# Designed miniproteins, single chains, part 69

Each design is a single chain, and the fold is of that chain. pLDDT is the mean over its residues in the fold that is shown.

## One batch from the design tools (miniprotein)

Design m2543
Fold by ESMFold2-Fast:
Structure m2543 (fold): chain A 55 residues (1-55)
Amino acid sequence: SELDRLLAEMGALLRAHPDDPRVRELAFQFVRAVEAGDLEAARRLLDEMRRLAAE
């Protein structure tokens, strides 16, 4: 499912960037968006995590 894919991508970014507190903070926000059923917010937060991870 899309949710499974988003969760897998989020987990991979966290594991790849264990020392970046910004990525960790966005991951917490992502989990809250998923719990709220807001998949659009979850997608936006994952995009932001990817942008920070690419810096």
Scores: mean pLDDT 84

Design m2544
Fold by ESMFold2-Fast:
Structure m2544 (fold): chain A 66 residues (1-66)
Amino acid sequence: GATVVASGLNASGATAVALRAIGDGGEAKVTGDEPATVVASGLSREAAEEIAEAARSAGGEAKVTY
């Protein structure tokens, strides 16, 4: 599965990214408060791309590994 590391997120952005990952059948770990980092794993390529785009749209940055 693919992994997304999303960083530079506020609390609401981190929550939104984590919920998307869980909804796509993956898992998510949130660390930090502001800025927060989310590590989302167990994703398909399509889900990872969607999660990365969501993180960037929330003002963060995202790195995807397949």
Scores: mean pLDDT 81

Design m2545
Fold by ESMFold2-Fast:
Structure m2545 (fold): chain A 81 residues (1-81)
Amino acid sequence: SMEEVEKLEKEGEKEILALLGEAMRAQRAGDTATARALLDRAVEKARELKKRIIEVDPSKEEKMEKQLESLEAFVADLLAA
């Protein structure tokens, strides 16, 4: 349902943003290993979220794929800094 998709997106976004925030703090502290692990977890959570949303609404596949690609690009840029 639309309501189920919206709930999954909101809850998943909150968890991913929390992991990204923790990763940025670790990176600023010079803890590159912890930052990398947290970024990997954020990408894994995004992949799980994509799978769950597509199971509820298959028409969202292209949107979810683009969002995951954007996150992966952000993570690559952050790790290159």
Scores: mean pLDDT 83

Design m2546
Fold by ESMFold2-Fast:
Structure m2546 (fold): chain A 80 residues (1-80)
Amino acid sequence: SLIEEIERALEELRREVERMRAAGVDPAEIAAVLRQALAVFRGLLARLKAANAPQEAIDAVERAIAEIEREIAEMEALAA
Protein backbone atom coordinates (compact mmCIF):
# COMPACT_ATOMS: atom_id res chain seq x y z
CA SER A 1 0.00 0.00 0.00
CA LEU A 2 1.02 3.65 -0.38
CA ILE A 3 1.19 4.09 3.41
CA GLU A 4 3.45 1.01 3.71
CA GLU A 5 5.71 2.45 0.95
CA ILE A 6 5.90 5.81 2.78
CA GLU A 7 6.70 4.08 6.10
CA ARG A 8 9.33 1.86 4.40
CA ALA A 9 11.02 4.93 2.86
CA LEU A 10 11.05 6.67 6.25
CA GLU A 11 12.49 3.54 7.95
CA GLU A 12 15.23 3.30 5.27
CA LEU A 13 16.08 6.96 5.93
CA ARG A 14 16.22 6.29 9.71
CA ARG A 15 18.63 3.36 9.11
CA GLU A 16 20.85 5.47 6.83
CA VAL A 17 21.00 8.32 9.39
CA GLU A 18 21.88 5.79 12.13
CA ARG A 19 24.66 4.35 9.91
CA MET A 20 26.04 7.86 9.30
CA ARG A 21 25.95 8.67 13.03
CA ALA A 22 27.71 5.38 13.87
CA ALA A 23 30.40 6.19 11.26
CA GLY A 24 31.04 9.60 12.87
CA VAL A 25 29.73 11.65 9.94
CA ASP A 26 29.54 15.40 10.67
CA PRO A 27 26.03 16.50 11.82
CA ALA A 28 25.98 19.20 9.09
CA GLU A 29 26.43 16.50 6.41
CA ILE A 30 23.67 14.38 7.99
CA ALA A 31 21.42 17.49 7.98
CA ALA A 32 22.14 17.94 4.23
CA VAL A 33 21.05 14.33 3.52
CA LEU A 34 17.90 14.90 5.61
CA ARG A 35 17.13 18.13 3.68
CA GLN A 36 17.30 16.18 0.39
CA ALA A 37 14.90 13.58 1.85
CA LEU A 38 12.63 16.40 3.09
CA ALA A 39 12.41 17.83 -0.46
CA VAL A 40 11.39 14.37 -1.79
CA PHE A 41 8.65 13.94 0.86
CA ARG A 42 7.39 17.52 0.32
CA GLY A 43 7.15 16.80 -3.42
CA LEU A 44 5.21 13.62 -2.67
CA LEU A 45 2.84 15.56 -0.36
CA ALA A 46 2.15 18.14 -3.12
CA ARG A 47 1.41 15.35 -5.64
CA LEU A 48 -0.90 13.49 -3.22
CA LYS A 49 -2.86 16.69 -2.48
CA ALA A 50 -3.14 17.48 -6.22
CA ALA A 51 -4.42 13.92 -6.84
CA ASN A 52 -6.97 14.21 -3.97
CA ALA A 53 -5.39 11.17 -2.28
CA PRO A 54 -6.99 9.62 0.86
CA GLN A 55 -6.46 11.74 3.99
CA GLU A 56 -4.71 8.78 5.68
CA ALA A 57 -1.95 8.87 3.02
CA ILE A 58 -1.61 12.67 3.29
CA ASP A 59 -1.40 12.37 7.10
CA ALA A 60 1.31 9.69 6.80
CA VAL A 61 3.50 11.94 4.60
CA GLU A 62 2.89 14.97 6.87
CA ARG A 63 4.00 12.88 9.90
CA ALA A 64 7.14 11.80 8.00
CA ILE A 65 7.90 15.45 7.09
CA ALA A 66 7.47 16.53 10.74
CA GLU A 67 9.87 13.78 11.89
CA ILE A 68 12.49 14.74 9.27
CA GLU A 69 12.18 18.45 10.20
CA ARG A 70 12.74 17.61 13.90
CA GLU A 71 15.82 15.51 13.03
CA ILE A 72 17.22 18.35 10.85
CA ALA A 73 16.78 20.80 13.77
CA GLU A 74 18.62 18.36 16.09
CA MET A 75 21.52 17.91 13.62
CA GLU A 76 21.77 21.68 13.02
CA ALA A 77 21.89 22.31 16.79
CA LEU A 78 24.75 19.76 17.10
CA ALA A 79 26.59 21.43 14.17
CA ALA A 80 26.35 24.92 15.72
Scores: mean pLDDT 88

Design m2547
Fold by ESMFold2-Fast:
Structure m2547 (fold): chain A 63 residues (1-63)
Amino acid sequence: SDGEKAAEAGRKAAEAGDGAAAASSGHQTVLLGDREGAREVAEAAKEAGLERAAEISYQWADR
């Protein structure tokens, strides 16, 4: 689904160290109805050390 693709893009952005792209993809994942995918993006950002992107993605997933 589009949500799964957004979550995948967010995880890849986090692995590449792109916090802005990771946060944007986490938000898009929630807008597409996939809160679980947004949490996966948040976890990937946290593991990559992208603290702000992780915080934003968790916040969107918990809405």
Scores: mean pLDDT 81

Design m2548
Fold by ESMFold2-Fast:
Structure m2548 (fold): chain A 67 residues (1-67)
Amino acid sequence: EEDELLARLSYAVAKGNYEEAEKILDEMFEKNVDPEKVIAALKPFLDNPVSGPLAKKLLERVKERFL
């Protein structure tokens, strides 16, 4: 379910788990999850010094996929 994937993504990003976060993002792309919802889930993490670099990396992947 989309909401479960968004929650799992947020948790992985908050924990700084690069491998899990990227796997979840790949699954979200395969399932055509709304990119605006993915971006909204990542934005709160962008300014955090621990999770920010991972969130920024994932955000760029979303932009590359849908731009």
Scores: mean pLDDT 81

Design m2549
Fold by ESMFold2-Fast:
Structure m2549 (fold): chain A 72 residues (1-72)
Amino acid sequence: EDERIRELARRVLESARAVGMDYVVAYFDTKERAERFAQAALEVDPDVASAEVKEVKSGDKTLYAVRLTLKP
């Protein structure tokens, strides 16, 4: 799981850079997975300035949003 979440972080950050975005938001169904993704992104890419985890209500479901901010 840790390597899978790390791979996801790499792919998401690569995609953001390819389109010139300075931030990314990813959604997860569990807080634990969201926190692991945030930590993995900080470890995988030194250009990640911050990673924030927020609880979001989506209809009848609770999701966890991870916002990654990239350095300029």
Scores: mean pLDDT 80

Design m2550
Fold by ESMFold2-Fast:
Structure m2550 (fold): chain A 58 residues (1-58)
Amino acid sequence: GASAGRAAALAGAGEARRLLDPERAEEVTKRLMELADAGHSAEEVGREGRRLMREAGA
């Protein structure tokens, strides 16, 4: 549900802030929140978060 997707987005954002520079972490956070707000599942949000972090060099 939306709550689970948002929790996954927040978890991904936390990892991005730990591993990426602040500007890139903000981009990842924005994208994951957009997916959660659009009703994507926690699994979908988590998968996109992992993809974005790999592409950013994390």
Scores: mean pLDDT 79

Design m2551
Fold by ESMFold2-Fast:
Structure m2551 (fold): chain A 97 residues (1-97)
Amino acid sequence: MDIVGLGVIDFSENEKKYGKEAGEKIAEVLREQVEEVRAELPEGVTLSVWGEDTVLGSGFPSEEAARAAFERLFERVKEASGELAKDAKLLISVFRV
C-alpha cells in the first residue's frame, strides 16, 4: 500500500485579475519548482506535473510527509510567482492506496 498525494494550485482568480499570461507564468514556475523539490524528496518519493495546475505524488512515508511536501512546493511557487500568485488557493488531498 502506498501514500499518494494530489496537489492543485487554483489560480483562476489570478488569471481574471492579471490575464492569461499570469496563469501561464504560474504554471511555468510550478514546473520549475517541482524539479527543484524532487532533489529534496526522500528516496522512493516521486512527484509529477499533470496539466498546468496539478501535481501527483507517490511513495510518501506518511500522510503528514505528503502534506508537508505539497505545502513546501506551493509556498515556493507562490514566492517565486510573487504578486501574480498572492491569492492563489491550494487544494491538497492525501489518500492511502
Scores: mean pLDDT 80

Design m2552
Fold by ESMFold2-Fast:
Structure m2552 (fold): chain A 58 residues (1-58)
Amino acid sequence: DIDELIRTLSPEQFRALVEAAKLLAEGASKEEAVALLVRAGMSREQATFLVDAIAAAL
């Protein structure tokens, strides 16, 4: 599911995902993390889904 999705990301999108996870772990807002992923080429829906999944895992 999420793991399969992560494997299909581009190298730039994967790096953005790792950076978004670090920001969330440091107390940044979900909105900031979503904006970072959207800038890396993800749709807002995709970015929101991944950010929510990361936040739930923290």
Scores: mean pLDDT 80

Design m2553
Fold by ESMFold2-Fast:
Structure m2553 (fold): chain A 62 residues (1-62)
Amino acid sequence: SEEEKKLLEELKEKAVELAKMRAKALGADSYEVEEVDDKTLKVTLVKGDEVIEYTFDLTLPE
């Protein structure tokens, strides 16, 4: 539905904001946000020899 699409896009925006904030706080050399599917994002942070990977699950409650 249109409401679900709007919520999903809002969740994606928040997930990207959190990834940017975390990268900045960590002092990462680079970060990448990949859409694995329409409801799952993969975040990769690189700082020197360290690589941190995690995922956001954008599944709506119900």
Scores: mean pLDDT 76

Design m2554
Fold by ESMFold2-Fast:
Structure m2554 (fold): chain A 65 residues (1-65)
Amino acid sequence: RVLTPEELELEIELGVAQIRVAVGAKADNIELPDSYEEGIKLAKEKGNDFLAEAYQRVKELEERL
């Protein structure tokens, strides 16, 4: 599969965002839910803005790929 420069940039950003989700969840000992929407809600309820932003970023990047 041929990646355009834009697709490559989005793939890199997606990988970084996924790492941020894992780090944010581990910091608060949060079990990751199956859906991004549920994950964002749970993060906000816990006051974990970092995790909420990371989940939102993953969702945005997946929509662009």
Scores: mean pLDDT 76

Design m2555
Fold by ESMFold2-Fast:
Structure m2555 (fold): chain A 63 residues (1-63)
Amino acid sequence: SEKGRKEIEILTPITMALMGAVIAGDEEMARELAEAAKRAEELIRKGDFEEAERIAKEAVEKA
């Protein structure tokens, strides 16, 4: 579905960034990315894809 596609497009970059932070041993960045990913998932479940994408992108840009 289009909604499922948007979920993957939003969450894939932040999930990859989180994995990178974990591998690098950057505990602070990993925590921030995990929290942002959780918030993005909650917004997606509520149907707010625009806000979810904004939060995910901002978190990835800081990584």
Scores: mean pLDDT 85

Design m2556
Fold by ESMFold2-Fast:
Structure m2556 (fold): chain A 84 residues (1-84)
Amino acid sequence: MEEEKLKKEIEKRLNDLRTRARQAVDLAKQHPAVAPYAVRIGQALAEAETAYRTGSIEEAYKTVKEAQKRVDEAWAEMQAALAQ
């Protein structure tokens, strides 16, 4: 039961990360100067997806939480750069 809830939580967070990565890529296409932030977001997502695909549920959950923090930080920096 707990493992199934963790799986759903990981999948929800991964879907949120995928949505953010797609938005970041779209912004980078319009504003090439912010491409480095889109790359950082994509790398964090890729690490989280790899951990979910190849690792334990515990490793996936830890990695997705760390990826969410990195993505939130990169997204905030991207938005700050776009506000100039």
Scores: mean pLDDT 86

Design m2557
Fold by ESMFold2-Fast:
Structure m2557 (fold): chain A 66 residues (1-66)
Amino acid sequence: SRAEEEAERARREALEARELIEKEAPERPPDPSLAATQEEALRLALDPEAAAEAAREAVLAREAAE
């Protein structure tokens, strides 16, 4: 289904972005206090399950509007 397609795509993109950031992060260690805040923000923004769920909801909302 379209909702599942969008969810899978969003999840895959989030996972790829997360892996890329993980690979780059060790090169320049940030301030410890700042690191904790940045890690929380990245975790929330790049949660693949949350991204997939948001994509599913967007498709379902469009279907309901049709």
Scores: mean pLDDT 66

Design m2559
Fold by ESMFold2-Fast:
Structure m2559 (fold): chain A 65 residues (1-65)
Amino acid sequence: MEELRKKADELVKKAREAYKSGNYKEAQELFDEAAKLYEQAGDEVKARTYREMAEYFKKKLEEKL
């Protein structure tokens, strides 16, 4: 379980870098993957938080198209 949390934390860091670079699609995908790993690790609070962030970036992509 600890390894899943560490992997999710690294994905969050990558998602933030993608966000800062304007790569909203990559940020969405990375936050979604991190949310799934937090859910598998039993961290429901972080899983919910990053799932909502992924949905936020998905909505931004829909508005841009």
Scores: mean pLDDT 81

Design m2560
Fold by ESMFold2-Fast:
Structure m2560 (fold): chain A 65 residues (1-65)
Amino acid sequence: LEEELRRVAAELDRLAAELEANAADREKQAELMARIGRLLDRQNALMHELGWVPSAEPVEVVPPA
Protein backbone atom coordinates (compact mmCIF):
# COMPACT_ATOMS: atom_id res chain seq x y z
CA LEU A 1 0.00 0.00 0.00
CA GLU A 2 2.70 2.51 0.94
CA GLU A 3 4.75 1.42 -2.07
CA GLU A 4 1.66 1.89 -4.25
CA LEU A 5 1.13 5.36 -2.79
CA ARG A 6 4.73 6.30 -3.56
CA ARG A 7 4.39 4.94 -7.08
CA VAL A 8 1.27 7.03 -7.65
CA ALA A 9 3.08 10.13 -6.36
CA ALA A 10 5.98 9.49 -8.76
CA GLU A 11 3.56 9.04 -11.65
CA LEU A 12 1.85 12.32 -10.74
CA ASP A 13 5.23 14.08 -10.82
CA ARG A 14 5.93 12.68 -14.28
CA LEU A 15 2.52 13.74 -15.58
CA ALA A 16 3.01 17.23 -14.14
CA ALA A 17 6.31 17.48 -16.03
CA GLU A 18 4.61 16.29 -19.24
CA LEU A 19 1.83 18.81 -18.69
CA GLU A 20 4.44 21.58 -18.48
CA ALA A 21 6.29 20.28 -21.56
CA ASN A 22 3.03 20.20 -23.57
CA ALA A 23 1.61 23.57 -22.50
CA ALA A 24 0.87 24.51 -26.14
CA ASP A 25 -0.99 21.27 -26.94
CA ARG A 26 -4.58 21.56 -25.75
CA GLU A 27 -5.52 17.95 -26.53
CA LYS A 28 -2.46 16.62 -24.74
CA GLN A 29 -3.15 18.93 -21.79
CA ALA A 30 -6.73 17.62 -21.50
CA GLU A 31 -5.54 14.01 -21.64
CA LEU A 32 -2.84 14.59 -19.03
CA MET A 33 -5.25 16.46 -16.74
CA ALA A 34 -7.67 13.52 -16.94
CA ARG A 35 -4.87 11.09 -16.04
CA ILE A 36 -3.78 13.29 -13.15
CA GLY A 37 -7.35 13.37 -11.85
CA ARG A 38 -7.59 9.57 -11.92
CA LEU A 39 -4.28 9.22 -10.10
CA LEU A 40 -5.41 11.70 -7.45
CA ASP A 41 -8.53 9.57 -6.92
CA ARG A 42 -6.28 6.51 -6.63
CA GLN A 43 -3.98 8.27 -4.18
CA ASN A 44 -6.94 9.30 -2.04
CA ALA A 45 -8.26 5.71 -1.99
CA LEU A 46 -4.84 4.37 -0.97
CA MET A 47 -4.50 6.95 1.80
CA HIS A 48 -7.89 5.92 3.16
CA GLU A 49 -6.84 2.25 3.02
CA LEU A 50 -3.70 3.08 5.02
CA GLY A 51 -5.75 5.02 7.56
CA TRP A 52 -3.72 8.11 6.69
CA VAL A 53 -5.86 11.13 7.38
CA PRO A 54 -4.83 14.75 7.83
CA SER A 55 -5.05 16.03 11.37
CA ALA A 56 -8.57 17.39 11.74
CA GLU A 57 -8.30 19.54 14.83
CA PRO A 58 -10.87 22.25 15.51
CA VAL A 59 -9.16 25.37 14.25
CA GLU A 60 -11.45 28.37 14.17
CA VAL A 61 -10.25 31.50 12.45
CA VAL A 62 -11.67 34.42 14.38
CA PRO A 63 -12.23 37.30 11.96
CA PRO A 64 -10.61 40.55 13.19
CA ALA A 65 -13.92 42.38 13.11
Scores: mean pLDDT 71

Design m2561
Fold by ESMFold2-Fast:
Structure m2561 (fold): chain A 56 residues (1-56)
Amino acid sequence: GSHDGRVIGLVLGAELLRHGVGSEADAEAVVARLSRAPDGETARRLAEEIARQYGL
C-alpha cells in the first residue's frame, strides 16, 4: 500500500458521497482498495477507472 493511494482514496470516497452516488461503505471500500496501490500513479489510474464506473 501507499500513503498517496490512501489520500487519493479519501478524496474519491468523499466525491462519491458529495455526488450521492455511493454509500459510506462504498467510500470505505474505495479508500481500502486505493490504499493497497503500490504508488500514487497506480492509485490515480485506478481512481479514474472507479470514478468512471460511478459516472464521475
Scores: mean pLDDT 83

Design m2562
Fold by ESMFold2-Fast:
Structure m2562 (fold): chain A 62 residues (1-62)
Amino acid sequence: AMTIEEAQARLLADPNSALAWNALGSVYLENNQHELAAKAFRRALELDPNNFVAALWLRALQ
């Protein structure tokens, strides 16, 4: 599975990538860090308002 460090490295390379923010969110979710996951998915949705995956996870996490 992807590590938090790997996901953060992808964001450093492209901080405007909704895919990279989704990846970070999913890694936080795997580690039961729901607050950090929600923040990452929210940023993904800010970059791509049509990002259905981020929107679904935000509704689940609240």
Scores: mean pLDDT 80

Design m2563
Fold by ESMFold2-Fast:
Formats: C-alpha cells, structure tokens, sequence
Structure m2563 (fold): chain A 66 residues (1-66)
C-alpha cells in the first residue's frame, strides 16, 4: 500500500482548503507535513498519517460547508 504518498496527497488537499479559508500558516504547516509524509518509510506510521490526513480533509470540508 502506498500510504505515504496518499497521506501526502491528503495533506496537500488540506493545505489547499486552509488557503481557501485564508489560513496561510495552517496551509504552510500542512505542506511541510505532506513533504514529511512522502519520506515516511515506516508502514505503520505511514498508515496513521494517511488516516490523519483523510480525517483532516473531511473536517475542513465540513467546516467550509457550514
């Protein structure tokens, strides 16, 4: 499973959502997390990052829709 790459994609999507909300600091932090996720070699940690990224995107989409 390519959890590290998928985690990075979710963090990149979350960064875009933060930019749309006007949170440039949050967006910058998530872009950094995306780069870190791409380099994660531990499959268990990569899976946790994937789940965290997915949950973050879902939470931000819900907040934006409210």
Amino acid sequence: AMYAEQAAKYFEEAAKLYEELGDTIGASNLKELAERAKNETDPELAKRLYELGKQTVEALKAEKAA
Scores: mean pLDDT 80

Design m2564
Fold by ESMFold2-Fast:
Structure m2564 (fold): chain A 60 residues (1-60)
Amino acid sequence: MSLPHRIMVLLAENPDTYFSVSELSERLGASQPTVSRWLRALERKGYVERRDGRYRLAPR
């Protein structure tokens, strides 16, 4: 499974929780810069919401 897909699955399992980049990196076993780049891409597409440096599944 690709990293962006794993990010979306984790967020979908915890839809009301805001995660930091470090928390996601730790849970997914990926580097913080890599996770951060994918989160920015997913945020730009409207799949993820960012507040105060933390990310959650965007409400739909």
Scores: mean pLDDT 83

Design m2565
Fold by ESMFold2-Fast:
Structure m2565 (fold): chain A 76 residues (1-76)
Amino acid sequence: SPLDQLSEEVKKVLEEAERLVKEGRIEEAIKLLLEKLMELGVEKLEAAVRKDQELIDKLTLEEEVIEAKLEEFKKL
C-alpha cells in the first residue's frame, strides 16, 4: 500500500488532519495539509540538488497522498 511507505511525520499530519475534520475544523485541516505540501516541496527541491532519486520518489508519493486527501477535504 502507498500508505505503508509514508514517513511517520506524514502519517501523523494525516491523522491530525482527519481528527480536525471529525471535529468540524475543516479549514484548519486544509491549512495543515497545505503547510505540509509546502514543506515537502522544499525537501523535494533539496533532494533534486543532491540527486537523491530514492528520496525524490518517496517525497513524490507523500505529496500525492496529501494532495488526494486535500482534494477530499475541499469537497466537504
Scores: mean pLDDT 87

Design m2566
Fold by ESMFold2-Fast:
Structure m2566 (fold): chain A 75 residues (1-75)
Amino acid sequence: KIPSDNMQDFFNQFQQMFTQQQMNDPNIYDQPIDSQIQMYQSIITDVVNQTGKFTDDQKQFLIDSFVQNINNQQS
């Protein structure tokens, strides 16, 4: 289980990076789902690596959770 403080820090940093990505590519939601998933994986990886507060298993859990959410939104 990931500590709630670490999750809050993660979501705050992810939101900032995601907002910048949307500003740089306003058509991001028009991209193929695979491209959107790759973008999310990249942002999550960068945030996790920069914070240094997560184990490899926790990093993978965050990636899998976001990928699952994207896939569910498209169904």
Scores: mean pLDDT 74

Design m2567
Fold by ESMFold2-Fast:
Structure m2567 (fold): chain A 73 residues (1-73)
Amino acid sequence: MAAKEEQRKKARELIHEKIREVGIDGLTEEDIREIAKETGLSVSTASKLTREVVEELRREGERQLAAAEAAHA
């Protein structure tokens, strides 16, 4: 059971690193395939994890933008 959980954690770390390098919009299917290959996960699982990380970062960005607009008002 631990193997899949640890692979998912590694995949999340690699996804965060790629997003830091290329941005959310810069991620390609090739990047997702590389992460899957590096972690031993399926491309489908890596894609789901990428979506989760992207959603988390988008929520944080939207929250920061809303806070900045509120501070301006």
Scores: mean pLDDT 75

Design m2568
Fold by ESMFold2-Fast:
Structure m2568 (fold): chain A 62 residues (1-62)
Amino acid sequence: MILVEVDMSGLSKEEQKKAYEIMLKVLSEAPESATPEELAEKVAKALKEAGIDAKVSARELE
């Protein structure tokens, strides 16, 4: 299982909701073979395109 974390500190409640929706969309479209790093990069890029500058990290849970 891959855990994706978005640092939403400094974001408004509306921006946090939008960031969460974008994250879920990216994760739902990602192939099961995607790496944590690839998922983090895709989420960060999608957020940036939406005007949200947030730090994204991902790790695999064992």
Scores: mean pLDDT 78

Design m2569
Fold by ESMFold2-Fast:
Order: structure tokens, then C-alpha cells, then sequence
Structure m2569 (fold): chain A 76 residues (1-76)
């Protein structure tokens, strides 16, 4: 049902935002490249899932993940 899909989209986007916050904290604290790569990959998957499920805000979050991926790539 559309109602269940909306809930799953909201959960996926919330997960993406929480993972982005964890990534920004890890980057500031000088975490290792593997930790940074794992966090950015998780955020990308969650944001992409939110887009697939039709979340209206998911596109802006995925754009942020792509920007953060460039910071991770500088460490890898």
C-alpha cells in the first residue's frame, strides 16, 4: 500500500540523514578511510532507497551524499 511505502521512504531518508551526520563527525575526528568509505556507501544506499520509494526530499539528500563522497575520495 502507498501508506507502507511512505513509511519506508521516511525511514530510509531518516537513516540517510543520521548516517550523513555520523560521516561528518567521523571526518572531523580523523577516522580511517575504510570507516569513511563504509559510512558514505551506507548513506548513498539509504538515500537511493528513499528516492526509489518516492520521498520528496530524497533528491536533495542524495546530492549531499555525492558532495560528501568527494571528501571521502580525497582520503582514499
Amino acid sequence: SHHMRERDAENALKGARETIEAFEKALKEGADPVTLANLITAAYIQASAAIYLGHKEAEEVLKRVRELSKEADKKL
Scores: mean pLDDT 81

Design m2570
Fold by ESMFold2-Fast:
Structure m2570 (fold): chain A 62 residues (1-62)
Amino acid sequence: MSQEELAREIAERTGISLETARRIVELARTNGAEAAWLMATTLSEEQQKIVEELLKENGIVR
């Protein structure tokens, strides 16, 4: 799955903006700590779980 496809899937499942989803995917690949901080400050706990599952399914996080 491409980064753009993953960002779209995140946006569809969580209801967040596509811009925020793209930023999360980019940061998750380059700076996991910044990705975690962005998710904690912008997403609900439920939305964070959905994003973490999608990132794990795509091999970006362990």
Scores: mean pLDDT 79

Design m2571
Fold by ESMFold2-Fast:
Structure m2571 (fold): chain A 84 residues (1-84)
Amino acid sequence: SARAEELRAQAEGLRAAVRTLTADARAAGAPQEVLDALARAEAHVDAALAAVDAGDLEAAEAHVERAAEALTEAAGLLADHQAA
């Protein structure tokens, strides 16, 4: 369905963003709280893609939202670390 394709694309975009930010965080020597937020984002991305494959679009949407929230948290924590 169009919704499944949209959710898959959103989850794949979040996966790419998590990978990029994780590399940046490791290069910057970021504290564990940044890495923990990135790990939560990655777990939600994986869960979203699994939910899309299972046809559970409600669960997929919820996991995409939680992944985006965790990624935003990680980005903020990394910015705070780099400003210190």
Scores: mean pLDDT 91

Design m2572
Fold by ESMFold2-Fast:
Structure m2572 (fold): chain A 61 residues (1-61)
Amino acid sequence: MSRLEQYLLTLSPEELRELRDKLTAYLDELIASETDPRVKASLERIRARLEARVEALIAEL
């Protein structure tokens, strides 16, 4: 199991959702300030993958 997965498994579903909200807000700020469309697209992809990963972890809890 990865270090990230081990850490996330110590969190409650509520804490996981709060962490996701904070991270997606941070990514949204980066996306809004980014001028390079390639980097912007990569950040959007990371954001989508983060949401999917947190949903999967909550489902396992």
Scores: mean pLDDT 76

Design m2573
Fold by ESMFold2-Fast:
Structure m2573 (fold): chain A 62 residues (1-62)
Amino acid sequence: SAEAKREAVNLMFRATVYLTEGKYEEAAKLLEKALELLEADPSTPQSDIEAVKALLEKVKEK
């Protein structure tokens, strides 16, 4: 849904702010929630899901 996409985008934006502050744990939690919303929405492109998964894996390595 458009609402789920909007929320996922907002969560990802907030996660990038935490990343610039070195708050990797907080960023990871927001990215995980964004991923859940994107995966639950059948209209989400697989490329968007893969992008969030890739970012989350990089954040977890910190």
Scores: mean pLDDT 81

Design m2574
Fold by ESMFold2-Fast:
Structure m2574 (fold): chain A 78 residues (1-78)
Amino acid sequence: SEEIRDKYLEEQLAKIPPEAVKAAEELVDRFLKENPDIDPSLRRRLVVAVARYLYTRGKTEVTPEDEEFLKKVYELLT
């Protein structure tokens, strides 16, 4: 099941512009650094969710509102 999950996440990331993916990775990495008790295996799932959010909102840069969205996504995944 992990193999299927990894393939799905990579396929989803490939559909998103690289700029949005990079912005999502920077936001997620900052969030994980500030919350070291969070399972690092969630990083890929959080990056996909945030990158998709940024892409659908036409954003390639993160704001405080986007950080609040990341917290909500984390709550939904746990």
Scores: mean pLDDT 71

Design m2575
Fold by ESMFold2-Fast:
Structure m2575 (fold): chain A 77 residues (1-77)
Amino acid sequence: SAELVRESVRLLEERRDEVVDELVALGLSREEAERIVDRLLEAGRAAAEALEAGDEAAAREALERLGAVQREAAALA
């Protein structure tokens, strides 16, 4: 649901520094880690906004972007 996506974005924003530190511990540079977290936040916000608007096509696109960022993060670690 849009509410769950928005809550996930809020929690990631609150724990941004902790998530960045964990990604750095896994082998990413700090710049790479920050870029990934920022892209996750942007994609999550876009997905929540699209879901709230009832735009399923835009929501699907944003969720696909989110998945792509997650795959990129896994490849960099």
Scores: mean pLDDT 81

Design m2576
Fold by ESMFold2-Fast:
Structure m2576 (fold): chain A 68 residues (1-68)
Amino acid sequence: GAKAAFEALKQELMADPNVTVTSEGDAKITASNKGGPERLIAITLRAMGDYPDITVSLEGDDIVLEMK
């Protein structure tokens, strides 16, 4: 389900030494990559494309993920 996919992506991003993850409660994360957002966009589209309850947005060089 969407919650399990969201938690799995959060753990994957937190394990990447080039990515900084900030959590805002249980349903929102912001991820920043040292090389810009392109890698994070690709990972996020692959992981979250099938989950309509998860909103993906780009804020500058950061990816914001919110679970509804």
Scores: mean pLDDT 73

Design m2577
Fold by ESMFold2-Fast:
Structure m2577 (fold): chain A 57 residues (1-57)
Amino acid sequence: MEKLEKLVKELEEAVKNKDKEKVVKLAEEIRELLGETPKEDIEKLSPRIEKIMEEFE
């Protein structure tokens, strides 16, 4: 789903800018959307999400 990909991209930018407030907000939006997203689409984005989590610690 394009919406999830866009939010992940925005989260990547927020992490790069060290904007903790925006990171938390976007992470919550992604979590809500993951409940409605097909597993196949989540699997495609999983490596990107894991990479973000590594950077954020």
Scores: mean pLDDT 71

Design m2578
Fold by ESMFold2-Fast:
Order: C-alpha cells, then sequence, then structure tokens
Structure m2578 (fold): chain A 61 residues (1-61)
C-alpha cells in the first residue's frame, strides 16, 4: 500500500509510509505534519497532498 501511494503521488515511499502509518493510527495531526514534511522534503507539495488523501481513502478514514 505505501509503495502504491508513493508511485501514484510521486513522492518517496518512506514519506508515503509515514503518512499512512499516522492515518492508520488515527493520529490525523501527525498525518498532517508528515504530509507537510513530505511536501517540503520531496519538493512536491501536490504529491504529498495526494498521498494524504489516498492514505485516508485506503485506510478507511
Amino acid sequence: MAREIAEEAGIPEGYARAILEAVRAGDMEKADQEAARAGVASGNGEGAGLAYRLARERAGK
């Protein structure tokens, strides 16, 4: 799942995994923080936002 989100969003898998883990834990504040960090670190804020949405949809949250 994290790899598929990373490939669709165009961000590194490690960042997609961090976002997905926070979403699965129900820690939406941490999920928002990880998405912001992913956008800055990858230079792809749109991709980080997409990864956050995909993580929420696929985790049922």
Scores: mean pLDDT 81

Design m2579
Fold by ESMFold2-Fast:
Structure m2579 (fold): chain A 117 residues (1-117)
Amino acid sequence: MKEEVEAYRRAAERLTQIRDFLQRGLEAAKASRDSPRTGDLVAAVARGVAEQLEEMAKELEGTPYAKDFERLAKEAREVSELAAQDPDAGIQGLERLLKRVDELAEKYRKDAEKLES
């Protein structure tokens, strides 16, 4: 395998793990939507996602992939702050973040396949 292909595959795998965490958190938030603690839960999920994305951005420092993880981490931090003020908007933010993570993981998988061709 080309070294570059392995880097894309590792990035896609990590995004898939982050996606799974985010999806479980989103499902839990939706299940508790009418709870006064929903905002706290959404904020905690978004913060956890941001921390994981920030760590991956450090590991990929000097590569173009690091910027993608940094951008998503900033988006996750914004969702965490929003959730403290508006839990419903926070849930919508988590849904948008999940879609963005899925799109990026798919892009990295396709980029890896193109490099193997």
Scores: mean pLDDT 81

Design m2580
Fold by ESMFold2-Fast:
Structure m2580 (fold): chain A 66 residues (1-66)
Amino acid sequence: RSLEELEEEAKKLSEEQKKVAKEIGEKLNEIGDKVDKYLDTYSELLKAGVPEEEARAKAREEAGLK
């Protein structure tokens, strides 16, 4: 096969790998955002004097980690 065909195949595979990496990155970012929201809410509830167990339950609910 021509060198040009091999270069096009390599470029196509690279683009497909980039798309998969982006999808995985987006899913990881969503999980990260939920974890950050959980930690922020938990900290605020603890500062407000909410008991640790109650603060955890509310923080999980607010973050959508139910």
Scores: mean pLDDT 74

Design m2581
Fold by ESMFold2-Fast:
Structure m2581 (fold): chain A 62 residues (1-62)
Amino acid sequence: GPAEEAALARARALAEAWVARVLAHYPDATGTITVEGGRRVVARVTSGDTVLTLVLDAADFL
């Protein structure tokens, strides 16, 4: 419903801000954000052999 959609949007915004901050320190890195099951936001930043991952549950943003 609308509350879950708003919570997902907040989780995604935090993940996007985190990716932007990591990319500011790793200019050759690439970032991806995926949404799993409509509620779990998974952000990954890859630089060479290094992968940094942030996982957020939209329920924590209700």
Scores: mean pLDDT 86

